# Ledger of designs, part 75: designed miniproteins, single chains

Each design is a single chain, and the fold is of that chain. pLDDT is the mean over its residues in the fold that is shown.

## One batch from the design tools (miniprotein)

Design m2602
Fold by ESMFold2-Fast:
Structure m2602 (fold): chain A 76 residues (1-76)
Amino acid sequence: EEIDKKIEQLKKELEQVNTDIADIRAEMARLEKELAENPEDREVQRRLTVHYVALGLLEAAKDFLKKQIEELEKEK
């Protein structure tokens, strides 16, 4: 059952990506709170920008993995 092993591997990768997204979103919420208290903090603004880019990449990876899992599951 090679397909089952591939699906399990992709699901593990999806779980990791979901965890990374949750971690990034939590950090962004914390940084947004810091920025609300000090709107001129350029370091906080820079860190938020980096996290927005990272979040975008992780969301793209999540979509890709979900589509691959769906395609493999349709073969069952």
Scores: mean pLDDT 84

Design m2603
Fold by ESMFold2-Fast:
Structure m2603 (fold): chain A 61 residues (1-61)
Amino acid sequence: MPSAEEILEELRAYVREHAPDLERMVEQLVEENRNASREQMEALRATVLELLADTAALRAA
């Protein structure tokens, strides 16, 4: 299973690809959560991915 650091890196890459305008916000989240548990990172990643999916759907319309 990925570590918290790997989850953060994957999330950062995903945001850069799908929502580059949110890079600053993601960098702030990374700094705030750099010592967070893997479980907390997985929950955060799931929430952010859902928000990005909704944003992408709106932009595609």
Scores: mean pLDDT 68

Design m2604
Fold by ESMFold2-Fast:
Parts: structure tokens; C-alpha cells; sequence
Structure m2604 (fold): chain A 106 residues (1-106)
């Protein structure tokens, strides 16, 4: 359940509905990566964060501020991970959510 705690805390840091959803999705991916302890798990966590950012931006409902808040939540969740896989997944998710924020900020 440390993964559940990380996802919940990340979600709480997301601003607005879109930011909350993106932060929760990214947090779950990072938690899964951390529990796996594998390079494949880290890649999966990063991809989940990237997907969350892109999907939110493409929905047209997410603001740049909301996705930047989700990125910061993902960064924190990664930094608090116990394994290198969780930390790597968090760094990837952070970058992906920032990319989504740039797409939304048109």
C-alpha cells in the first residue's frame, strides 16, 4: 500500500479536476514502478505519466497550470520512491506532464 499512499498524495497536489486526474494517474504509475524495482517498471511509470499529460491536453479541458501542478506532484512522488525504478519513473512522468502542460498552454 505504499503505492496507494503515493497515488493519493499525488492526486491531492493536482490542481483542478484535470490536474487531479493526471497527478493520480502518474502517481499510480510511479508507485507501480517503485514496487516492481525493474527498468521495465520504470519505463511503464514514465509512459503512464506521459500518457496522462497528453490525454489531458488533447481533451481540451486541462489548463497549463493544472498539468504543471500534476508534474510537480509526480516529481515529488518519484523523489520519495524507495527504489531507483520509482525515481526514474517519476522523472519520466514529470517530463511527460510538462510536455502536456506546454500542449495545453496554447
Amino acid sequence: SKGEEAAEEAGKQGKGEAGHRAADDAGRGIASADESGTASGAAGGAVQGIGAGVDAALSGEASEEELRSAAEAAKKAGEESGTEAGKLGGRGAYGGLLGGAEMAGK
Scores: mean pLDDT 80

Design m2605
Fold by ESMFold2-Fast:
Structure m2605 (fold): chain A 76 residues (1-76)
Amino acid sequence: SMNDKLLEEFDELYRETVRKLREAKTISEVRKLMDEFEAKYDEILKQLNPKQRLRAEMSLGVMRIYATVKILELKK
């Protein structure tokens, strides 16, 4: 379905963002990646049904934790 394609695009965006977060060398890069991810996330979220939104929100939560840990590591 159209919504399944949106979830596949979201999963690809998620994987790419995680990879880029692992490679990020500065806090500024992490913040930029998160801003770009959340902007695309908001656009996709508006097109999803409630069950799909729950999955996307769980993924956002994990991404935010990942970014927070990365920022803390870069502050050392």
Scores: mean pLDDT 83

Design m2606
Fold by ESMFold2-Fast:
Structure m2606 (fold): chain A 72 residues (1-72)
Amino acid sequence: MLTPEEEKAAKEFFDSLDEDKDGVITLEELRAAMKKLDPNVSDESVQAVLDAYDVDKDGVITLEEFLQVLTS
């Protein structure tokens, strides 16, 4: 179970990646965010991060999936 502080930080981080404010992080949004940190990031690296959080393997991360992984 996340503390209120951890949940708030996780939501703020998620919101920073969710540029469209649609409640999900797509492969494209994640790639854009990772490119800001490392311009030479590969699609494979982006996919590995998605795979860590995307339980459904639909190519998006929901806030619920993100929080669930953090509490596992």
Scores: mean pLDDT 70

Design m2607
Fold by ESMFold2-Fast:
Structure m2607 (fold): chain A 94 residues (1-94)
Amino acid sequence: MKSFVELAKDAAEEIVKAYREGGLAATAKTRGPSVLMLALAFKDDEAVKAFIDTVIELEPDNEELHQALIDTLRAAGRPDLAEYLEKKYEEAKK
């Protein structure tokens, strides 16, 4: 049985795979957006951060995907998590 953090990591991996196969539009067809929104709704910051960390680890230079996530986090009323992603992205470029 997978934890919610493990589920968030799996969902992030599915988003990255879909992006590589069909770009940003393909990510909307995965469970990734639903899992991310569920983690945000439950205020499970650990699961959201695991999702962010997984995307950045797999796609450190993907500005389009990172910007889409930042926009999603800000739209969810979580500018703190958007800033966390921005900092992790800048660190990954070093």
Scores: mean pLDDT 81

Design m2608
Fold by ESMFold2-Fast:
Structure m2608 (fold): chain A 57 residues (1-57)
Amino acid sequence: SSAPSIRLPPDVARAAEAIRKVGANPSRAQRREIARELGLSVGTVNRAARLLQELLG
């Protein structure tokens, strides 16, 4: 399947990379810590986690 590449917002991309480093399915506590460390909202980290599930599933 040749799906076109979509550009991610930088914040979502950063959150996605941080999630990948902790093992792809972070707990609520890990998501809060990622958000705090990157200066992002927990909602942005949750979006990135969902996006990674769609890309990896």
Scores: mean pLDDT 75

Design m2609
Fold by ESMFold2-Fast:
Structure m2609 (fold): chain A 65 residues (1-65)
Amino acid sequence: SSEMVSLMSGAEILAMSKGVNLFAEEKDGTIVLTAKEMTPENKATLEEIKEWLESRGFKAEVKYA
């Protein structure tokens, strides 16, 4: 949906504001969040963004592999 695409773009912008290069993609209705480096700080940022997306009514997950 257009709302999902907007939220994915918003997640990438929010991550950049916190110094994290995030890639967001949709898979079977779930927004999958990844980053090139999974430092503890980057993991915390991705988990915050996941919670933000879930609070907006979307399924989200962080991919660590």
Scores: mean pLDDT 81

Design m2610
Fold by ESMFold2-Fast:
Structure m2610 (fold): chain A 116 residues (1-116)
Amino acid sequence: EEKKKELYEFAKKKGKELGLSEEDIEKLFEVLYKALEFIQNAVDLKDEETLEEISEKIAGALRKALNLDESSFEKLKEGIKKVLEKYKDKDLNDLEVQKEIIREVMEVVAEIKKEQ
């Protein structure tokens, strides 16, 4: 609970800097937090098939939650996959690693929203 609160406050600050609305930040955070909990307990990101599958699921959830254009799916999926691959060798239970993943995914979402 304390970890979730700290991550959410971080997401709020960074999301506002990226021009995301408070509603979009909240929706994005809930999707990513749930995904990070799933990855920590059940997922090996070093497995290419697993990395592809989780990236697709996160992209689909974010696209739906944020009501992004259907054409954004591939760009969102590839962006998320690159972020997760960058951190696959890091300790995903590390709060600072989780903050960096959240920040980089928010940057991907912000770029997609600017292009729509």
Scores: mean pLDDT 83

Design m2611
Fold by ESMFold2-Fast:
Structure m2611 (fold): chain A 91 residues (1-91)
Amino acid sequence: DEEVKKKLEEMKKEIEELERSFSALGREVGAEATIERAKELYKRIIEESKRLIKELKEKGGSEELIKELEELAERAKELIEQLEKGEAEAK
């Protein structure tokens, strides 16, 4: 429970840091390495969130934490889709 909360906070901070990096760099041609790194991290967040949700459901854990993890995974998925659309429009 506490360990899941810590991982959730860490993943939220990672997303915020990436969004801040994109705000500084994000419309310049040549951010391709940053985009690839962001997609990799978002995919990892989705996988980790799904794993933690499964563990919480199996243990009868917090419904509130499950919802927060589901929201985080959905946000990461949306961010990947935005990056992919940006790449498609750049061609």
Scores: mean pLDDT 74

Design m2612
Fold by ESMFold2-Fast:
Structure m2612 (fold): chain A 83 residues (1-83)
Amino acid sequence: GSDGDALVRAIFTATGWYGMSLDEIAEALGRRFGVDPRRVRRILTDMRRGRLSPTEAARRLSELAGVSPREIAGAIVEEGRRK
């Protein structure tokens, strides 16, 4: 879905354009939203391995952080720019 596509594009931008690792994305989201970066990292890894759809990953990150999937995607890109 649109939320999953936004998440995939945000991760591609952060990793491909800004050189972030998935660990760095997880740590940045953990700091920003006050959530366990290990839980964030597991969601991202499960999505990358095809165990979780991008749409379901976006939903779980949204639930974990208490913010919209769009805000998660925006935060990932913003944290990449700050690196």
Scores: mean pLDDT 89

Design m2613
Fold by ESMFold2-Fast:
Structure m2613 (fold): chain A 83 residues (1-83)
Amino acid sequence: MIEEIKKLAEEAAEAARNEGEEAMLKKLDELYQASPPEARPIVLAAKAEAKRLFAEADKEKAQEGVVRTLESAAETIAEIVEK
């Protein structure tokens, strides 16, 4: 489970950098389905934050912020799963 969550978060971050918002959102939907119910609100919060960051005029700053947001979400989900 944790390995799958980390992989999906990394794939979402990669999609954000290389493919764009739609590809990232598709990977976040996969992460949502792979996450336990207790962790799903974390995925939804990460989606909302990533969408806000994609609205930034500075593309490089936006990409960095999205990657950090997705990594933070994956860590929080891992903490929930480990309990």
Scores: mean pLDDT 77

Design m2614
Fold by ESMFold2-Fast:
Structure m2614 (fold): chain A 85 residues (1-85)
Amino acid sequence: SLADEIEERFREEALEAEAEVERLLAEREPQREELRRRIAEHAAKAATLPDTEAARARAMAEFYEELGAEKAAALLREVARLLEE
């Protein structure tokens, strides 16, 4: 699948993005659980969008960018670009 191909291509970048998000959660320890809930809620909301997988990836990228997760946002925007072509 496209998702599997993207995962293989961006394995290292995905690990860096995950590490960035976990670092951000640790840094905001007093709000960690609330932030995790917000991430889960936005992911669930993006999954219900009637648009393409690329549009869902961009929605999540915007959310992560607002959180300051720049690596995660950049990766998701790149994934969205590839899903379109």
Scores: mean pLDDT 72

Design m2615
Fold by ESMFold2-Fast:
Structure m2615 (fold): chain A 92 residues (1-92)
Amino acid sequence: MIKVDKPTLVGVAEGDAPFPKIIAAVDSLSPLAINAVSGATPGYVVDENGNKVEALVSSTGVFIEESVFDKYLEEVKKNNKKGTPIYVYPSL
């Protein structure tokens, strides 16, 4: 189950994001995440090693845990869809 607390907008990247298959929604979103991306569902982003990294994904943004974002920052920005905001939430 993915839980989001205090998401922060860290930027908007250009490029195409490889949004993987969305799994069934399991909610535990902060009010900010709900307002920013009420349609987001639990999913994953594939890292450089082909490993699945948990994320909340929607047409309006990608939400990644803060501790993961630092390791994946360049790859996420490079592959993010043009105009799609990136949100970071604190580690739970």
Scores: mean pLDDT 43

Design m2616
Fold by ESMFold2-Fast:
Structure m2616 (fold): chain A 82 residues (1-82)
Amino acid sequence: GKAKVEINKDGTVKITVENASEEQKEKAKKLEKLINSLLTKKVTVDEADEIFLLLQELSPLFSEEEKKKLEEHIQKLVEKSQ
């Protein structure tokens, strides 16, 4: 499978997954929702752990460039909430 990361002008992220299982697609949607929630609230430890676990599980779907892009966006959102 392959995953594409799109970062919108408003800071929302869209994760599109192709040739992946329904489980992988649902995990990608959950990751997308969790990351986008950081635009409106501070991250909790539980949410940070879930984001990390989902990134690890979905890692094989991302190219190195898409993974870095997503990780940099998450860091930016966390820094903005400090």
Scores: mean pLDDT 81

Design m2617
Fold by ESMFold2-Fast:
Structure m2617 (fold): chain A 93 residues (1-93)
Amino acid sequence: MGMSPEELGEAARREARLTLENVRRLAEEAIASEDESRKAALLAAARLLVVAAQFAVDEAVRAGGLSPEEEAELRALLEEAERIIREAEEAAR
């Protein structure tokens, strides 16, 4: 039994928002770390969270669970998460 479009939309909204919050935390921990392996692992974990959230948004859009405006909002949150990861990667060099 699959989720309804409405349930997929709610899951995508929750996932995108939690992903931005978790990416900020992981990026801050990576920047604060003096261990190169730990920096790499934290940033890799952050990237994986963004990929998972992108998949959740894509599934919700495909099912009709998100309006165009809601899709744009969630895509903007994930673009902000990607920007945070990129800036943290540059700071770690």
Scores: mean pLDDT 86

Design m2618
Fold by ESMFold2-Fast:
Structure m2618 (fold): chain A 93 residues (1-93)
Amino acid sequence: SEKDILKEIYKLLIEAFEKARNTSKEQALKIMDEAYKKIKELASKLSPELREQVLNFIDEIKEKFKSTPEEKRKEFADYVIEQLKELIEQLEK
């Protein structure tokens, strides 16, 4: 189902941010890029409208992460993880 695909995408993002929060910015960006490749493959199975919404959401997160100062990187990662957990909870209703 599309809900199961969305849950998998959000779980991959959570795992990526959990790994990225405690490493160098260069390594964090590589972790994020690898996660985004897997996410794009999963998103290809969604309807065109939902795919566009999900990919736009991911691109926004990626751009915000790139522009986040090093000293705020952990705070940003923790914020994104909490938002993604809430999205998963909403899908389980």
Scores: mean pLDDT 83

Design m2619
Fold by ESMFold2-Fast:
Structure m2619 (fold): chain A 75 residues (1-75)
Amino acid sequence: GAAARGGREAARLAAAGDAGGAASASWHMYKTAEQEGDEEGARYGRLAAEAAAQGDSVGAKRYARLAAEHAEKGS
């Protein structure tokens, strides 16, 4: 679904070192997961956005991938 795609894009941007892009993508993923009722995916999306905003590309990538995985399993 949309949340899973958002999480994968956020992980890709974080892996590329684009902290701003990763933060934006993670925030959109978080909001989409929240709207879809995926509480665990939303939690990981929020953590990914926070990590990306702090310049933690490794943490952002990890949490964004976890968010995408939970979103994919929930659909």
Scores: mean pLDDT 76

Design m2620
Fold by ESMFold2-Fast:
Structure m2620 (fold): chain A 59 residues (1-59)
Amino acid sequence: DPAKEDYPLPRLRELGVDKKTVEKIKEEMKKRNITSIDEALKLLPPGATKEDVEELLKE
């Protein structure tokens, strides 16, 4: 899917999170030095999992 080629987290797209929102979440995680999965999970929409947070922290 062409739209998913540029989207690093296809699962978050299914939850209605666009690429700009993902970038904002990553920026907030970096600015706040978030290393806790639970704290990072609060930035994600309902339905996101602990594994989705771990992927964001690795990328």
Scores: mean pLDDT 65

Design m2621
Fold by ESMFold2-Fast:
Order: sequence, then C-alpha cells, then structure tokens
Structure m2621 (fold): chain A 100 residues (1-100)
Amino acid sequence: MKELEELKKREEELARRQQINSDIIVALFTIDAVTTIEGLKRGEITKEQAIEELKRSRDRYLAEVDELEKRGELTPEQAAATRAEIDKLYEDAVKEIEKL
C-alpha cells in the first residue's frame, strides 16, 4: 500500500533530520573547543580560564541535547550518543590544554 511506503519515507526523513541536529551540536562544541585552545596558544587566556570556558560550553550543549530530546528532535539513543561524543571531545580538549 502507498500509505506504508509514505510512512517509511517519513521515518527516513525524520531520522536524517535528527542526525543533522546531532551533527550540528557536535560541530558547534568542536568550534568552541578549537577557539578556546587557540586563544590559550595566543596567550589571550590562562589554562584555568580555558578549562572553565570549555566546561561552560559543554554544560550549555548538554542542556541543548536534553531540549532537543524533549522536543523529539533527537531520539533517546541519539541524545545519549551525542552526549557521549561531547564528553569525549571535552576530555580530549582538557588533555590538550594540560599538555600546553
């Protein structure tokens, strides 16, 4: 039936949009992390300030993921994966800062 085919295409479209939402949040946090590390390398901020900025950015994007999940713009599985990726990027960025 055409109705079943249309429902499957709508599910695929929703899944694609949800993945884009996840990718955007991860990209935005990555930009914040890179910008913070570059500021530290230029001597514009201290290591303590860099870690504090990254922590604020992480907390902000984790809250954004929670909001997207509540609106059905991320599945619970995608929200959990996005949070894990943000946490991994945060840990890697902090390790890079500590090495400088």
Scores: mean pLDDT 85

Design m2622
Fold by ESMFold2-Fast:
Structure m2622 (fold): chain A 107 residues (1-107)
Amino acid sequence: SRAEVLRLLVDFLAGQIDALREMLSQSREERIATLEGQIAATELLIARLRAEDAPEHVIARLERILELYREALEAVRAGDEERADELLREAIREHEALRRELEAELA
């Protein structure tokens, strides 16, 4: 089941990266909807991983990503497009790093 959980995480992170990259070209309203969805999905994933005794370092990385989403959502709502773009690019980098680390654990 550990290998199955890690594969699920890799697939989830890949989907999140694609959605984040699309957000860089989205309207304010579309970014709000996407970020609200990403926040909800990430919160549910963290809760599931805690219930399945997933490694704490993975949970900590996802909590950091969740915080970036919350800050990005606040920036978008405030109309701070520069800050929102910076936070979205940081979230993309964090997702890519975590995905690579998890893929290495599966190899």
Scores: mean pLDDT 83

Design m2623
Fold by ESMFold2-Fast:
Structure m2623 (fold): chain A 66 residues (1-66)
Amino acid sequence: LAEEIRERLRALDVDGDGTVGPGEIAAVAAELGIDIMKAGPAIKAAMGADGKVSIDEAVEALVAAA
């Protein structure tokens, strides 16, 4: 599961900076049947001042919500 999430998020990280936005995280959650509402608080907590989340932080939040 964690590997599948990371691979999909990296595919959406088009510029290769290692960060993704909430929309990309929600898309991966929907594809894998993960409840984004359970992951929401963790994603918001991991979000930087620029509104981005590192791929590793997003993976951890989605795995915890699965």
Scores: mean pLDDT 75

Design m2624
Fold by ESMFold2-Fast:
Structure m2624 (fold): chain A 92 residues (1-92)
Amino acid sequence: LTPEQVETAERLAEELGLPAAEAEFIALGRAARAAGLDAEVEAAVAALAPHQQAVGEAAASGDLEALRAALEALRDTVLAETARLRAALAAA
């Protein structure tokens, strides 16, 4: 990726609240692993991997609509997996 493509992706991610959502996911993932819920964290990471790849591909394409859609899908998946980890941690 060019520096301009990276900067565009980072700016759009900030507008969509993705860094804040990722920070919460990382914090809950750490707490879940400490509670012995490694399998749930690994499942969440696996669910995010295709969306992270799609963001990279969209950023490389230069298509801003595709990039925004990919970032929105990633954000929504991060939020959904964060909710699942929170529920699993509460049930532990």
Scores: mean pLDDT 86

Design m2625
Fold by ESMFold2-Fast:
Structure m2625 (fold): chain A 57 residues (1-57)
Amino acid sequence: SALSEEEKKELLERAEKLERGESGGEAPESFSQELADEINLGLALILRGVVNTLESL
């Protein structure tokens, strides 16, 4: 695959933290909680999609 085992682990861990809201926020603190949650979930989906795509190569 195009990703190392370490890179895959890092991406999946970042996605998990975003899903849990533990990452200190990719969304600014000034955003509403609903908007911040949507942004973070969207980013988590992108990270998981990147891992899946690169593993299929």
Scores: mean pLDDT 71

Design m2626
Fold by ESMFold2-Fast:
Structure m2626 (fold): chain A 55 residues (1-55)
Amino acid sequence: MTIEERAERIGEAARDNVMTEAGASPEQAELAKERARELTKRILENDTTSVRELP
């Protein structure tokens, strides 16, 4: 699974959660999705590098 594909799934979950629980507007939900996607990408990139570079 690519980092991008996983980030997309996390982003979709964030969007859905904001809409269902907070009653957010579609605009706010899309922003939450993009933010979660970017954060997830960064985390997965760093985590993958760390695992590969273990001593």
Scores: mean pLDDT 70

Design m2627
Fold by ESMFold2-Fast:
Structure m2627 (fold): chain A 111 residues (1-111)
Amino acid sequence: MEEEIRKQNEKAREAFKAKHPEDYKRVEELLKDAKEYGEKVGKEMGKQGKSNVEAMKKVMPYASKKAKEVAEILKDWPDVSLAVGLVMRVLASALGAAVEANNEVKKELAE
C-alpha cells in the first residue's frame, strides 16, 4: 500500500512536470531550499549536542512555510493527491536533512 501510494505520487508528479514545467521547477526550488535549511539547522544543533527532536522542532516552522508555498502553487490543481504528496515531501526532506546532519556532526564529535 505505501509503495503503491509512492508510485502513484511519482506518476502524478511526472504528469505535473510534463504539463506545467515552470510550476514544477518552483516546487523543486522550494524542496531544495527546505532541505538546505534542514541541513544547516541539523549541523548547528548537532554542534550544540541537541537531540534530533530539538533539531526537527527548530526546522519545522521554516519547513511548514515552504510546504504552504507548495500548497499555494497547487491550490487550483484538481489532483489533491499530488498536492498532498508534494507538501509531505517538502516536510520529509527538511526534517530528514536536519536529522541526518545532526547525527553526522555528533558522530564526528564522538570520534
Scores: mean pLDDT 79

Design m2628
Fold by ESMFold2-Fast:
Structure m2628 (fold): chain A 75 residues (1-75)
Amino acid sequence: ERQEEIDREVAMALVEIGSAIALNAVKRGKITVEEAIEWIKRMAEKVASRLTDPEAREEVLKLAEENIKYLKEKA
């Protein structure tokens, strides 16, 4: 139980950090919005695949979707 909670918190933090890195890379002209979206999707899928709790997987994927929406609206 506690380990699953830690794994979920780490997974969510990784998605948040990765999304922030992707957004900053777009702002710096290093990658396109499309490349950033693809990178966030792939990262979130890999991170979520390592979680055993289905609810945690869903939460991580939903967080990635919200970050992608924000990126599309801001870019």
Scores: mean pLDDT 81

Design m2629
Fold by ESMFold2-Fast:
Structure m2629 (fold): chain A 90 residues (1-90)
Amino acid sequence: MKSEIINELKALRPKLTARGKKYLDEVISALENNDDSKGGFLTLCREIGKNDPECYYLYAATEVASRDKPTAQDIRDYKEAKKLLAELLA
């Protein structure tokens, strides 16, 4: 799952805003280096939630990628975030 999510993030990079690209680069770096520090960008993404589909997606994807056993809620949030991002990018 971690490698699949990193590849998905890299594929989405060209379609994101400049802000989204910056946060995505931080997320990829953290995931590739096994850095468990949840920086301010993830806190901001959590607080903004569904009002910013890019931030919500980055938060939800990171939660799933960082856990060996994601909860059912983590998986639901990830699927919802992915759907909202797809609607934004259409």
Scores: mean pLDDT 70

Design m2630
Fold by ESMFold2-Fast:
Structure m2630 (fold): chain A 61 residues (1-61)
Amino acid sequence: MAELIAQGREYLRTELGLSDAEIRRYLTDTELASLAVGMANSVPLSPAFRARLRERILARG
């Protein structure tokens, strides 16, 4: 579990440019683990999709 959470966090930092504080505020450990599993089985996200996903996560605040 902890490894999947770390992988999800690193993905959001590297691909979406989110800070650790933003990730911690808007996403749960379960969501981070699910994201890591999903990304392992998915093609890389397009720049437009990454921008939309980032905006949607930040809009949770």
Scores: mean pLDDT 69

Design m2631
Fold by ESMFold2-Fast:
Structure m2631 (fold): chain A 94 residues (1-94)
Amino acid sequence: MTPEDLLEMARELEPHAPGLASLFRLMAERGVRVSFEIRREGDRTIIRLTSSDPRYDGLEFVLEPEPEPGTDEEDYRRARRALELLFRHVRRLS
């Protein structure tokens, strides 16, 4: 994934996950190249980031099928939407 791909993802993620969007913008500004691995563990979808830059290598994003007890429903829905957008971007580039 190129810096240009990371900037596109950051733009789409901004309204749902501004922290994640800021991370991807920072990586793009630094010219970091990344790859994503999509893995399923039971009912969970895990997206793992791989990079030659050790600061970003091994970062994981987890999409749970339901919110954990005590999680705010609106926060869960926003996080889920952000991860679904990330998943669609990764899938398009595979």
Scores: mean pLDDT 73

Design m2632
Fold by ESMFold2-Fast:
Structure m2632 (fold): chain A 94 residues (1-94)
Amino acid sequence: SEMEKKRKELEELLEEAKGLGSEEQLVDAVMRIAGLDRETAERLVRALRAAAEADGLSEEQLRRAVVALALGIRREKLSEAEIEEILAALRAAA
């Protein structure tokens, strides 16, 4: 069921986001959830932070955005090339 999948993803998003208090914890969460190496996870977290700061988002909104992106990468089974496109888009948004 698509509704059950969305509910489970939302529950995971909220649970994961509330546990993150540091940059290292954000990076570790991206690595664990999306299966990415540390360098790629660090680049994603930095790019998201820059975009979030440009948009005036809170630290809580940033944490949720980071987890949402990691869950999206896992759900869609995004390739390295697709992740690089996301990085380019985030840098353009900052």
Scores: mean pLDDT 83

Design m2633
Fold by ESMFold2-Fast:
Structure m2633 (fold): chain A 70 residues (1-70)
Amino acid sequence: MELLEEFRRALEEGDVVKASSLARDAVTNSEDPEETKKRILELIEESDLSQEDKEKIRNSVEEALKLKKK
């Protein structure tokens, strides 16, 4: 819960590195990684970040999800 609020703040500040780290932590520590990923992707799309920065965060989430399955 708190991680998603920190993630939203990082997106608002344009801190891509912090947002990527918080998104990865939220996915890896989630009991439902797929639902957490969906919510994170929705927040990314609502943000004012560049498309390049949005892709960087999205790729970090996909990598975290793959690692969670190992």
Scores: mean pLDDT 79

Design m2634
Fold by ESMFold2-Fast:
Structure m2634 (fold): chain A 98 residues (1-98)
Amino acid sequence: DLADRLVALLESRYALTEEQRERIRAVVEELAADPRSRPLLEAALAALEEAAAAGLDPVAVAERVYRALGDVAVEQGLASREEVEADIAAVVARLRAR
C-alpha cells in the first residue's frame, strides 16, 4: 500500500516516532481515498523511490518528485506546464538556499 511504501522509504533515512508513522499513514490514506489526489500520490511516491534508488541528492530528489506531480496535474487539467515549471523553480531555489 502507498502508506506502507512511504513509511518504509522514510524509515530508511529517519527514525520515525509511532505518532509520526500514524500521522503519515492517516494523511496518505486520506489522499489515496480521493480519486483526484491518488494518481498524484502514486506518481510522487514512484518518483521518490526511483530517485532514492539512484542515490540522487535531496534537491534532485525534490525536483524529480515535483516534476512527476506536475506531469499528472497537467494531464488532469489541474495546472499548466508553465505553472508546474515555476513551482519547481521556486522549490529548488528555496531548498538550495537552506
Scores: mean pLDDT 77

Design m2635
Fold by ESMFold2-Fast:
Structure m2635 (fold): chain A 75 residues (1-75)
Amino acid sequence: AELALFFAEAVLNLARKILEEAQRKGNSDAVKKAQEAIDLAEKGIKYAREGKWSEAFYYAYLAHQKVVEAKKLLE
């Protein structure tokens, strides 16, 4: 239960850091994917606060996938 919220918040923090790096490097594709990751992580947090733990975990997982994609574009 609390693990889903922790995971979503951890992914949100990571997505924000990747967005900052993408903006500094001027990589618009990485910026877009990092923004998508932030939106998905925020949905995960919303569902966790509503007690919808399965949806919270699912959206946090999707957000993490978008973070990985954004980071690949910055390599």
Scores: mean pLDDT 85

Design m2636
Fold by ESMFold2-Fast:
Structure m2636 (fold): chain A 97 residues (1-97)
Amino acid sequence: SEFEKFLNELKEEVIKMLEEGKDFEEFKKWIEEKMKQMLEKGLVSEEEAENLFSIYINIYELWKEIKENKDKDDIEKAFENIKKAIEHMKQVLIEKY
């Protein structure tokens, strides 16, 4: 689907931006712009765009922690935090939709 293609492109560009070490404000602005494009195309609701934005911001923060610490235990903690963020989003989606 067009939505799946957009999400895959978004994912690949996010990874690239993280690898290039773009600062938080540049990353945030880019994600905001992509969420706006998805809304304008009718691919997501406003609530879904807000939730996706939050997930990608959390991914950025977790990746920054991994890069700063470079320890296996830190990686495992990051995975746990990612799971909690995904579960939280799932709960929000269930309650609103």
Scores: mean pLDDT 71

